# Designs tried in a protein design run: designed miniproteins, single chains, continued (3). Part 87

Each design is a single chain, and the fold is of that chain. pLDDT is the mean over its residues in the fold that is shown.

## One batch from the design tools (miniprotein)

Design m11201
Fold by ESMFold2-Fast:
Structure m11201 (fold): chain A 60 residues (1-60)
Amino acid sequence: MEEARKKALEAAKAGDAAKAAGILGSALQREGWNGEEVSAALLELAKETGNEQLAQLASI
């Protein structure tokens, strides 16, 4: 989990919203998180990094 969060953060900072969403979303789903919880986590990452594209992905 920690490694996935770190990689997702790095991808989001690099401007790769799709990669960040894929890394974090997949890791959280494997831990048993539902879609709403995953969306909330992606939105939080978007706020931390200022990645507007990631915020849009989290809203779907």
Scores: mean pLDDT 79

Design m11202
Fold by ESMFold2-Fast:
Structure m11202 (fold): chain A 62 residues (1-62)
Amino acid sequence: GLREVALQIWAAMDIAGKDEVTREEAIRLASELFGLSPAQVNALFDHLGVDRVTREQLLSLL
């Protein structure tokens, strides 16, 4: 679900040393590190209504 996608994006940001990512950066990092589809990442960003996320915003879903 969206919580699992949020956790994987958060982990990808931690591995990459990024505190904030754009939608496009999140798609690339999460697909390369965890095999998430662009559709899964887009679903999370659409749910949040944003084009950028911080690690703190993602933790609010966990």
Scores: mean pLDDT 83

Design m11203
Fold by ESMFold2-Fast:
Structure m11203 (fold): chain A 65 residues (1-65)
Amino acid sequence: AQESLLRGLEALNAGDWEEARRHFLEAYRKDPEFARTVLRHLAEHDPWNAERARRLLKEVEEEMK
């Protein structure tokens, strides 16, 4: 979970949206609360990645259904 989340953050910072999405989905499947917390924090506090983080949060929440 933590490793997948870290790789997702690295991909976001590199602008690799597709890799970021894959890693965040993996992190969410292993630890949904932790992944949700990190994505929410990015959406609120990271002006560069906020929109991407909001989209990822919505996508991983849809996967839960």
Scores: mean pLDDT 74

Design m11204
Fold by ESMFold2-Fast:
Structure m11204 (fold): chain A 74 residues (1-74)
Amino acid sequence: SELERLIIEFTELLARGYEATRDDPEARARLDAISAEADRLFREYLAGRISEEEFIERLRRLTREVERLTEEAR
């Protein structure tokens, strides 16, 4: 499913982001913030407060932010 694929993609990208930013505390703090936002988003979805469509859209946005930070990291 699209939902399952996006969750896997986000998780794998987040893990790669942490590896790429090992020696960059500022970039890691940004990844920590994205991870915390994803946790809140997932809890909202599980509680039925947002639709699957809204969850997918917001998770896609977070995934793009992780990709950007990972590519920009030194």
Scores: mean pLDDT 85

Design m11205
Fold by ESMFold2-Fast:
Structure m11205 (fold): chain A 89 residues (1-89)
Amino acid sequence: ALDAFRAAADRLAEAVEKHVSPTDAQRVRELADRIIEALEKGDLQRAANLSTALALYAVGLAIETGSDEILEATRDFLRASNALADEVA
């Protein structure tokens, strides 16, 4: 699940880089790393809050740009995030 989460986060960051900016893509990667750090520390509440924040941020970018690619990548990210959380709970 961790590898699938990293792959989904990378795909989201790539979509954001393509349709928005490298700076916003870097923010996606930074938030994904913070989610992994929270899970490694056993802070499930922080991990859930960060996943929600990243998803809302990405949905906002999809709406502003009209990018279905960002929206689909966000959906896949949420599925991977939920699967990873279930493994560590």
Scores: mean pLDDT 82

Design m11206
Fold by ESMFold2-Fast:
Structure m11206 (fold): chain A 60 residues (1-60)
Amino acid sequence: SAEEEGRKIGEEAAREAGGDVEKAKELAYQRVLEKFAGSPLETVVAAAQAAVEAAEEEAK
């Protein structure tokens, strides 16, 4: 699902950001927009929310 893919993106972004929560969130959001380019708005929003939440949790 879009939410599942978003979570994976968020976890990856958090790892790359090295514990910087704000950078992790930015990377997660940017990657969701790239991966789901052309998808319905509802799909993009669901993936973005999941990715940002996962990035915050992993970057703590």
Scores: mean pLDDT 80

Design m11207
Fold by ESMFold2-Fast:
Structure m11207 (fold): chain A 82 residues (1-82)
Amino acid sequence: SDPLRQAQRYSRRIQDYLRRGDIDSARQVASDMGRWASTLSPLVTNQVMGIVGQGIVRAGREYGVSPQQVTDILQSMSQSLS
């Protein structure tokens, strides 16, 4: 669906910033994604948050981002659902 494709676009942008070590931009995009996700139905929100969250964790591990920085990005994304 269009929401899943949009989630993949957000995931790709966040992963690109993490690859560059630009944690602040990654956190900002994660927050933007969370705000967008809040406009979706609950089931779709859960699906897109899961997809993007898994992408962030994998990219953080691959590019040597600290666990604390990964946690901060995930928290920013989740807090933006409110």
Scores: mean pLDDT 88

Design m11208
Fold by ESMFold2-Fast:
Structure m11208 (fold): chain A 76 residues (1-76)
Amino acid sequence: MAEAMVRQAEAALRAARALGAPEEALAALEEALRAARAGDLEAAIAHLERADELLRPLIEAAAEDEALRAKVAAAL
């Protein structure tokens, strides 16, 4: 459902910003959110997959760093 995808993209964008994600990852999440709001689920999924690849190093860092995990939790 488009609304569920919008909520997922919004949550991912908040978490990425809290982690200090690179602009490319934030742009991909913003495009995913825009596509999801337009009902273009195919484009939204493609942008989310791109963002996931860019966010992988930050997710790994957050798993080891309690302060980064706390920032993500506060942003969600």
Scores: mean pLDDT 75

Design m11209
Fold by ESMFold2-Fast:
Structure m11209 (fold): chain A 94 residues (1-94)
Amino acid sequence: MPQITIALSASTYAAGETLTVTVTNNGAETVTVTVLVLNSNGEAVAGSAPQTVAAGGSVTFNLTLTEAGDYTVVAVATNAAGESSTASKSVTVT
């Protein structure tokens, strides 16, 4: 089972600023990570291309949100066995 953590540079961002998302692979296996940003209705409004992250490694994603609101940033990690895990953080765009 993938073991990831997610970190954001801040919990509040201005519209049009870059949201910096760091995903760390705390597991013993290589995983593929995709980041999605969901609005308050659960709709995906932004996302990243998938990235491969080695055991103990991290990857940084830069996303820009242009609409003010409450969002959930979700990282999805999948291993070679097809097992997935998620980590999430809330962020407010003003």
Scores: mean pLDDT 82

Design m11210
Fold by ESMFold2-Fast:
Structure m11210 (fold): chain A 60 residues (1-60)
Amino acid sequence: MPTPEEIVEEIHELLNKLSEEEYKKAQEKGSEIVEEAMADPSVTSKEMLEKILEVVKEVL
C-alpha cells in the first residue's frame, strides 16, 4: 500500500489529467469526504485520502 504522501501525489497527478467537468465533480466529492473526516475524529487521514483517491479514479 502506498504511503499517505504517495497517495496525495497520485491524487494531484490525476486531478491534473481531469477535464473541467470531471475536476468539479471530483472537487465536490473530495470536499464532502474531507468535511466528513474533519467532523469525525475516528476517521484516519489515510482512510480519508484513500476515499478521495477512489473518487478521483471513478471520475476519470
Scores: mean pLDDT 76

Design m11211
Fold by ESMFold2-Fast:
Structure m11211 (fold): chain A 74 residues (1-74)
Amino acid sequence: SLSKEQFEAEVLLALASMYLALGDIAARRGDVETAKELYEKAIELYEQALKIDPDNETARRGLEEARRKLEELS
């Protein structure tokens, strides 16, 4: 059980980090609409990871970073 849940949390974190990085690329390219969509996907995935592991510092930091970056574009 814990092994499967831990793996699911790790996969969600990896995907969230990927979307965050892609959002940064889109933002640097001036594609604000795409950057917003990618940051929103990252936020969703970090929130899902935190539901599985609420004490995950990586997920908390990623969520805060994605929310800040999305706010800067809004």
Scores: mean pLDDT 88

Design m11212
Fold by ESMFold2-Fast:
Structure m11212 (fold): chain A 61 residues (1-61)
Amino acid sequence: MEYYKALSDYEGKTPEELSFKKGDILELLEHVSGAVYKVKSLKTGKEGLVPLSGVEKTEKP
């Protein structure tokens, strides 16, 4: 499994986008494009699309 850690807070602009807070761990579910991935928040259990510019690869906590 591949995980990403949020580097900052992000508020989703559309219903398809996930909102997250700095330090949240996101599980990669699907590659949508080179700049957008479908992820699941381990904190909330919600799924959505996120831009990868605000996250970094990390280990599962």
Scores: mean pLDDT 77

Design m11213
Fold by ESMFold2-Fast:
Structure m11213 (fold): chain A 83 residues (1-83)
Amino acid sequence: DALLAEYEALSDVEKGVLDALAQAGDAGATVAELAERLGLSPATVSRALRALEARGLVERDPATGRYRLTPRGRAMVEAHLAA
């Protein structure tokens, strides 16, 4: 599974951010909410979100500033949970 292989290649921080966003669902999460939930700095979370956006796995809602999984990001997390 190409998605599962790509997930396993992600950093632990990137994996944590994807998993947290999967739990947040369609409402998504802010950098501050993710940082608190994961026990990471906002700067660390922001860098991970930028890397995940570049991969097409997360997107930012410009109206709310909240991040959420793309359909591709959700498929990747679901593939990981099934493995």
Scores: mean pLDDT 84

Design m11214
Fold by ESMFold2-Fast:
Structure m11214 (fold): chain A 70 residues (1-70)
Amino acid sequence: MEKVKKLVEDVLGVSPVGDDDNFYLLGGDGLKHKKLVKKIKEEFGVDISYDEALKLTTPKQIVDYLNSKK
């Protein structure tokens, strides 16, 4: 959880970010979301498909998805 929150904070340039804070409501856009997906791949080794990425808008949703891959 903390690692995912840090990636969202780093991509958006905002802090703090909560578990249920929506990425787009915090000022994210499609380009920043693609950057977040790339950082998740680099940090956790999980390659998120475009279709799945569209559903991952909060740190909690990202963590739940990553946990589903193990």
Scores: mean pLDDT 77

Design m11215
Fold by ESMFold2-Fast:
Structure m11215 (fold): chain A 82 residues (1-82)
Amino acid sequence: SLVEAFKEAVTVLSETGDREKAKEILLEAGLSEEQAEKIVDLLEKLLKSKPEDLDKAIKELGEKLKELGLKEVADYVESLLE
C-alpha cells in the first residue's frame, strides 16, 4: 500500500539517510518523480526537527501531502497527532 511504502521510506531515511532509495520506494508505489522528491525533502525536514517542533513538522507534512493528492497518507500522518 502507499501508506506502507511511506513508512518504509521514513525507515530508510531515518536509519541510512539514503534519499535515492527512499525516493525509489515511493516511485515503485506509484508516485510521480516530483511527488517522491517533495515527500523525501519533507521527511528529511521532519527527521531533523527538534522533539518540541515535531508536532508542527508533522502538521506541515500532512498539509503538503494533501496538496499532492495523497489523502490516505495525509490521514495516516494526521493520526500521529491524535
Scores: mean pLDDT 81

Design m11216
Fold by ESMFold2-Fast:
Structure m11216 (fold): chain A 77 residues (1-77)
Amino acid sequence: AKEALEKGREAFEKGDYDKALSYFDTAIVEDPDNAEAYVELARFYKERGETGAAKLVYQKALEIDPNNEEAKKLLAE
């Protein structure tokens, strides 16, 4: 899971969005309780302008880990 998450971040930084999404999906499939993978997926949607999708995914991260400080910061208004 951690390797897929790191590869997803790297692909996103390179602008390889299809590969980034594939890696984030892999991280979630390998560990569905990994709140960090949902946080990274939400950041991906936010930076692509998909604000609604980003908000839903941030909420999912908080459902998994209510103490996730990154998800709290990104969802805070």
Scores: mean pLDDT 77

Design m11217
Fold by ESMFold2-Fast:
Formats: structure tokens, sequence, C-alpha cells
Structure m11217 (fold): chain A 88 residues (1-88)
């Protein structure tokens, strides 16, 4: 995949995510959390996932991103507890 194709797909994905969430701000935070997770920046991923959850607390994608960030930080117990609560 070329950098230009990746940019176009990322822009299309962000626009679709903003429509699905009903919030451009929440979509931007969730997209930044995904990028941070891919880069191994778990602290940044956690901050952005929490910001998305503050705007959309019912977003399963944001809950999953937060749990993934916690696991990356070595907080596996907190991540397991979070996913159990999200199912409740």
Amino acid sequence: ISPEEARRLAEEALEALAEALGSREAAEHLAKAAVALAAGDYEAALRHAEAALALRPDSLAAWVARAAALRGLGKEEEARELLAEARA
C-alpha cells in the first residue's frame, strides 16, 4: 500500500467513523488511539481512548482500545477487569 493510498483510506475511514459515532471529535480520538497502539505508544493510546470514551461511553471500539493500551503498559489485570465491566 502506498503512502498516498494509506492517507486516502485513513481519511475515508475517519469520515465513516465520525458518521457512525455521531461525533467527529470522538472519531479523531479513536483514530489517534489506533495509530498510537500500532506504534507501541501505549500511554498516548490510553489517553486518546479515554477521551473518546468521555464523548461516547457506549463505544465498544473505544473500550477495546483502552483495554489494549492497558495491556501494552503491563496492566493486564486492569485490562481484564475493564473488558468484564464493558460486558456487564
Scores: mean pLDDT 75

Design m11218
Fold by ESMFold2-Fast:
Structure m11218 (fold): chain A 114 residues (1-114)
Amino acid sequence: GDKTAEEVLNDDQLNMLINALFDGINLLCLANIEPSEELKDLYNSVCNDLKNKSDEERKSIVSNYVKTTPISNIILIIQSLIEELKKNFPDNDQAKHVIARLEAVLKLLKSVLN
């Protein structure tokens, strides 16, 4: 699609998307795991300068990404992130909860595509 998440989601839904994406990418950042090419640009932006940037500042990068990126691309990023988390954290309960949140957001985004 050509629409961004900001154009079609309300504030609560947009915050749910931003938080789920940030939490998922942040698990990879903290474990120093480099993802596949599809996630690499967003990963590099969010994981850059972990020592000097707050979680709020790094979450704002995800916020800007969802504001400027078509929903179809966000869906692909969420799908790729779910697969990376399943691959790298198969027995991690925190990762399982983040995956469930990402799957809920994915269902929401797919529902707004005609």
Scores: mean pLDDT 85

Design m11219
Fold by ESMFold2-Fast:
Structure m11219 (fold): chain A 87 residues (1-87)
Amino acid sequence: MEAEVRRLAEEARRLAAALPDPAVRAEAEAVIEMALSIEDPEEQKRVLERLIAALRATRDSSPLEQEIAVSLEMMYAAVALLAEKRK
C-alpha cells in the first residue's frame, strides 16, 4: 500500500505541475497533501485516483474547467478527512 500511495502521489504531482495556472497548481498540491493526511490507505488512494482522473480529463480544457475540477476534488478530500474524525 505505501508503495502504491507513493506512486499515485508522484503521478498526481507530475500532472499538477503541468497545469498552466499557478493558483490551480497550488490547489491541486493542497489536495495531494490532504490525501496524504488521510489515515485510511484505501480512502487516501481513492482521493489520489480521483484527482489523477480529474487532471487527465481536463488536461486540454480551459483554466476555469481545470480550476472547477480541482476544487471538486478538494471538497471530496475535505469530506473524507471529516468522515475520519467521526470514525
Scores: mean pLDDT 83

Design m11220
Fold by ESMFold2-Fast:
Structure m11220 (fold): chain A 94 residues (1-94)
Amino acid sequence: LSEETEVEIRAALVLMQLSLLEKASPNPEVREAFRELRDAFIEAYKKTKSVEEKKKLIDYVEEMVRKLSQALDEGNYEEALKLAKEGIEKVKKF
């Protein structure tokens, strides 16, 4: 696969995972934070032109998805909310 195609596939998978995390959470504050993180990722991805910078953005959000999934599995909504808010701020800086 081309590097551009790989990046597009990974971005689509991240968006799917963020949507699943939103649906998995019964807490409305956490759901809203995951929605805001998804929207921030979409905007950052759209404004990022280089494949290298898109890969860095995707790498960061993939790691956040892993940590958020773990926090939800543990029922730790305070940690999930904190991580999501940190993720939103960092994603906006891309």
Scores: mean pLDDT 85

Design m11221
Fold by ESMFold2-Fast:
Structure m11221 (fold): chain A 74 residues (1-74)
Amino acid sequence: SAEVQKLFEEDLELAEKELEKAIKEKNLEKLEELLKGLEYNREGVMSEPRLSEELKKRYEELLKRVKEAIEKLK
């Protein structure tokens, strides 16, 4: 559905912006918070038939970026 896709895309954009800010600020706590939220919702997102494959790939890419940022700041 268009509404589900739009809301997810908006949430994803906000999470991407939060990641960029946390990296710039070297905020490990915020990165770990983002990772927990993304990991918690991952299975639901990947199994959601109303979400495009493009949005699912973007979510997996965001998750990977958060993990990489945490590793660099440890």
Scores: mean pLDDT 87

Design m11222
Fold by ESMFold2-Fast:
Structure m11222 (fold): chain A 80 residues (1-80)
Amino acid sequence: STSEIFAELLKAGEFSPAAVTKRLFEKYGAERLGEVWADYLEKIKKSNPVEATKLSQETAEYIERELKEEYEEFKKKSLG
């Protein structure tokens, strides 16, 4: 699951918003990334309101921001 990827990176000491985004992209691919990302945000919001680390919350917010920015940049370059 997406939560497992997050936990794994945090445990390994390799945790960063960029690393999480890259792992999700590599595992699920571009076509599924949006759906997987939405599911991940839903789970973070529901499951760990007290136990979630600050990094968990900030990572969810970063993924939302970065995916939007990446998509906008892609459109700018593709449209010419």
Scores: mean pLDDT 58

Design m11223
Fold by ESMFold2-Fast:
Structure m11223 (fold): chain A 59 residues (1-59)
Amino acid sequence: MKEKQEKEKKELLEKAKEYIKAAQSDDPEAQEEARKESDELGEKMTEEIKKEILEEVLK
């Protein structure tokens, strides 16, 4: 499962970066869409993956 988790984590990281970028846009509807997608993504993410994404985005 660790290998599968690593692949999924990488995909989630790429997706999360995309949505975070969209959420930071001037467009409120893009922000809303990003929030919706982020919420669905959050259901797939464990606390560990979520933390990893945050660390990568914030650095």
Scores: mean pLDDT 67

Design m11224
Fold by ESMFold2-Fast:
Order: C-alpha cells, then sequence, then structure tokens
Structure m11224 (fold): chain A 54 residues (1-54)
C-alpha cells in the first residue's frame, strides 16, 4: 500500500480539525469543545475510509 499518501491525507484531516475548532471558538466558545470532539470523530471516520482504500 502507499503509506506516503495516507500520511499526507492525515495531515489534511488534522488541519481541518484545527480550523473547525478555531472557527467555532471565535463564533461560539460554549460549543468549541463539542466542535473539537466532533472534529475528532470526523477525523476517525476519514481515517477509516482511507484505511479501506488501502
Amino acid sequence: PNTIGTRIFGRHIALSKVLLGKEVEVTNPEIAEDAKALGEVLAEKLRQRIEELE
């Protein structure tokens, strides 16, 4: 399998999680923690899909 591709996509997922958390923190700090948790769940789902592709 192409492990390099998976590493690169993993970085993009991490950045998306950070951006989501930061944006929600600016708009609604009360739900920032919920947004971070959601971002982690989304990252896990994307990781599973990438794993299926390998």
Scores: mean pLDDT 62

Design m11225
Fold by ESMFold2-Fast:
Structure m11225 (fold): chain A 66 residues (1-66)
Amino acid sequence: SAREKAERYEEYLRKLAKEIRENKTEELLKEAERLKEIIRRTAELAKERGMTEEEAIEELVRELEE
C-alpha cells in the first residue's frame, strides 16, 4: 500500500540519521536532504491536485527510479 511505501521512506530516513551521526559523509547528507524535499513535495502535490497520498507516492517513486 502507499502508506507502507511512505513508511519505508520514513524508516530509511531514520537509518540515514543514525549513519550520519556516526559517519557524517557528504553522500549521506545529500541523500537525506533529497528525500526530505521529495517527501515534502509529495504532500504538497496530494493537497494541490486533490490526489490521494497513494497517487502522490507513486509519482515520488517514479521520480526516484528515473
Scores: mean pLDDT 68

Design m11226
Fold by ESMFold2-Fast:
Structure m11226 (fold): chain A 74 residues (1-74)
Amino acid sequence: APPAVLPQIRTDPSLSPRERALALLDTLIAHETDPATRAQLEAIRAQLEAGRISAEEAVARALRLLNDYVRRRS
């Protein structure tokens, strides 16, 4: 199988924190199956893209949503 390049790019330290946060959010949105959680992730991404929140805040909010979702499912 060909090497997976995309996951390595997402962990590349040469990317800015904002670029890494946007890439992370794009991945989470693409793989999210719950429409309510997906909509919240899309809202966080939009705020980050508009510069209304920091990369750190965007990642923190996304992780909180995923943690709440996992607890609800478990």
Scores: mean pLDDT 72

Design m11227
Fold by ESMFold2-Fast:
Structure m11227 (fold): chain A 74 residues (1-74)
Amino acid sequence: TVTVEVVVPVKPGQEEEAAARGEAAARAVPGVLGVEAEADPEKGTVTITITAEDPEALSAAVRAVLDAVRPLQA
């Protein structure tokens, strides 16, 4: 298993929406074992922690997260 933490700066007020979209996108990827998403309105960031069975699934999940949150990025 492999784990990564993705931190994305987002537009003010979009932190919770970005966390929800990122979590859903990562969970939809085959081989993802767990996802934790945390919104931080004070910092203007979203942190998404992804655990996957292998590096290929992890890479796909990171790409899915970044694509899903792109419209909400700062």
Scores: mean pLDDT 84

Design m11228
Fold by ESMFold2-Fast:
Structure m11228 (fold): chain A 56 residues (1-56)
Amino acid sequence: GAAARERALAAFRAALLAAGVSEEQADAMVTEVARRGRTPEELDRAGTRAALAAGV
């Protein structure tokens, strides 16, 4: 549902920031993945991968 998608997008943004991405770039990436219609599960996996790549 919308709430799950909102939480997944917020988690993805948080993971990007933890990975060292700037707030401006993180916001742009969140907007782009939202446009692509990614599922909450896909967004969660992307965020996890970003955090792991940053050593977080």
Scores: mean pLDDT 72

Design m11229
Fold by ESMFold2-Fast:
Structure m11229 (fold): chain A 83 residues (1-83)
Amino acid sequence: DEAKLLKESVKAGMEEAKKLYKEVLEGGSVETAKRGAGLGKQTAKTAEKLAELDPSSKEEMEKLKEEAEEIARKLQELAEKME
């Protein structure tokens, strides 16, 4: 099912974005921060789309969207401070 695959993609993207955020906090590069911010934004867009396509996952996907946007924002701020 495409909806199930998209949901797994959102969860995988969120875990990877969190991992990149941790790497940046532990002394990672500005490139890692920018990549993580981009991934967080992409994950948020996928979660938003899935929330519209699957009403049963709407609340879960809306929360994941907010979390992905927050991680992306924090990574973008870190990238700006490192430049």
Scores: mean pLDDT 84

Design m11230
Fold by ESMFold2-Fast:
Structure m11230 (fold): chain A 87 residues (1-87)
Amino acid sequence: MSEEEKAGKENLIASLQEQYKKEKDPRLKAIYQETIKQLQQAKTLEEILQTLVTMLEKLANDPSLSPEEREALARRAAALRAKIAAA
């Protein structure tokens, strides 16, 4: 993994840790915590991207979010998956 990819991973982890601190829903906090742990263990860009897709799909299925928010998250997950497949 390149130095730029490592920096990107660390920035992403920091961003998710801030989201975790601000989140009040314990189910959403659990999703962020699991995602942070998986990202910390990721050794390749593919592992990072797959971890993000999994997080977005879990959030898209969370009933505490509005139907509009879930649809937006599902679209983001699909777009990221398509980008991975096209690379």
Scores: mean pLDDT 79

Design m11231
Fold by ESMFold2-Fast:
Structure m11231 (fold): chain A 74 residues (1-74)
Amino acid sequence: MEERREAAREAIQKVVDEALAQTDDPDLKAHIRSTGKVVERTAVERGWDPETARAMAEAGIQAVRDLDADVKAK
């Protein structure tokens, strides 16, 4: 169980690190980090596998990027 939880956390952290490497805006970086922490907490609580955890992290970060782009367009 712990090995699976650790693999899920590693999968999420990799997605977060890759997203942060592509982002220069410090506000968007803060939102990406915050989203990563929420997804990690949920993955641990729900017992998500690494594939599900990665997909949820990718979806959450994309939602944050879409919202940031929409707000900045106004």
Scores: mean pLDDT 80

Design m11232
Fold by ESMFold2-Fast:
Structure m11232 (fold): chain A 59 residues (1-59)
Amino acid sequence: SFQEQLERAQKIADAANSVPGVTAKVSIVDGKPLVHVTAETDEAMEKAVQAIQQVSLEL
């Protein structure tokens, strides 16, 4: 359902936002929730990707 997709996207965004120097936002495009991730450094982006992968294993 849309609600389940939104909750999944929010958990992914929250995981990325837990990394210093990372900002993640959930937006809805064509009725689908999307996660946009921005990082201040390559190291921060790498940590965000690792955090997202870890959370994705638990979803």
Scores: mean pLDDT 82

Design m11233
Fold by ESMFold2-Fast:
Structure m11233 (fold): chain A 75 residues (1-75)
Amino acid sequence: SAELARLEAEARELAARGDLEAALLLGRAGQLALELGDTERAVEYYRRAAELAAELGDEALAATLRAAAERVAAR
């Protein structure tokens, strides 16, 4: 979808700058993927978001995003 492509592009630019907003955009992409019925893609977005949040030092956000990925994968 055009919205997913936009979120991916924005997240990529922000991640290159070390901006934690990139993790939040990947989390939104995960939610959108779920709304579109793409469970596998949603899990990948949440996992990527969690890894990025952890790399940038936000352990609380990383834990929240990791829990979201696990919950979706367990469906």
Scores: mean pLDDT 85

Design m11234
Fold by ESMFold2-Fast:
Structure m11234 (fold): chain A 111 residues (1-111)
Amino acid sequence: MKGEEYFKEGLRYLLEKNYEKAIEYFEKAIEEFEKEDPNDPRLAQAYLYLGIAYYYLKKYEKAAEYFERAIEINPNMAAAWENLAEAYEKLGKLEEAEKYREKAEELAKKS
């Protein structure tokens, strides 16, 4: 399968709430996207959804790590900042969560 096909399978498993399979396919998508172009903008979306799958498994530290990777690639991705804030709230880091939520709101106002 090509990276885009792996990414679509990851999304399908995420919708089915099979988070372990979603993670497997998003990791395969990331590997293929990196092989094509290490600066591929699709990597930001793949890291975002990988983080979401870890969040639903209640692996909040891992979720935050992948949301931070998504932000490193695309700092204008409001969804990544919003999800990072939610992960930090679950970790009890309320001050950091508030800062990330404010960043998400700022970015959302630009369109």
Scores: mean pLDDT 87

Design m11235
Fold by ESMFold2-Fast:
Structure m11235 (fold): chain A 88 residues (1-88)
Amino acid sequence: SISDDIINTMVNQFRNMMDSMSDDQQIRVSQNVIDDAQSSLPTLSDSVQQQVQQLIDQARQHISNRDISGLRDTVVQIIRVRLQSNRS
């Protein structure tokens, strides 16, 4: 099982990488995370599906509004939730 310490380390590393990118690069990376999360929805429990879908919708709204800070925070949450769901 993936420990909370490992999840926190992975999420922090991803956030730091995103912070070093341009706004356009952050949008492209975020879109890939959103697309991957969307395709994985049928493999998740109902409660996790609802949480991830809400985060996907929020991330898409941040892209539409050009809110890069909100986008980064939301995409980091998508990654965290998906990593946590894999622990059973």
Scores: mean pLDDT 85

Design m11236
Fold by ESMFold2-Fast:
Structure m11236 (fold): chain A 107 residues (1-107)
Amino acid sequence: DLAKALIEKGEDLLAEDPNYAGGWTWLGLGYFLQGKYEKAIEAYEKAIKLAPHNAVAWYYLGEAYFKQGKYEEAIEYYEKAAELAKEYMPDLAEKAKKLVEEAKKKL
């Protein structure tokens, strides 16, 4: 079970260092895959607080809001992810920009 494995990995990483933003991102992704979007958002918000330039965490925060039908918030977080990813993660930046356009079609 991928979702359970990601949650366990996140919990293990956070037991070692609760300030490791990556641990919160793994935990959030595990909750996201289980459809627990509120818990995923809480974990991603912790990751962003610890590492505000983490494009991956901003991207998944947008995904969680999109799944909840909160398209205006999803657009904001995808745009932030695209801006942060543009130089070193161009594939993520392109994906986030496409999801901004998809979310706009839902408004």
Scores: mean pLDDT 89

Design m11237
Fold by ESMFold2-Fast:
Structure m11237 (fold): chain A 68 residues (1-68)
Amino acid sequence: SEAQVAAYRARLQRDRDDAEAYFNLGNALAELGKYEQAANAYKAAVILDPDNEEYKKKLKEAEKKAEE
């Protein structure tokens, strides 16, 4: 929901290195069909935690959806 997006953005204003918050923000944006914004949030999560295969998988899926 838009409220979840706002909540995760507020969390990230307090802790900018929160990979989990970026991942959850990406999920919330993807649920709204905002795949380009979701991909950007997932990219931030991957940068902060580059060995996390789930983050990489979600990034690829969001990028594919954004190109449709």
Scores: mean pLDDT 84

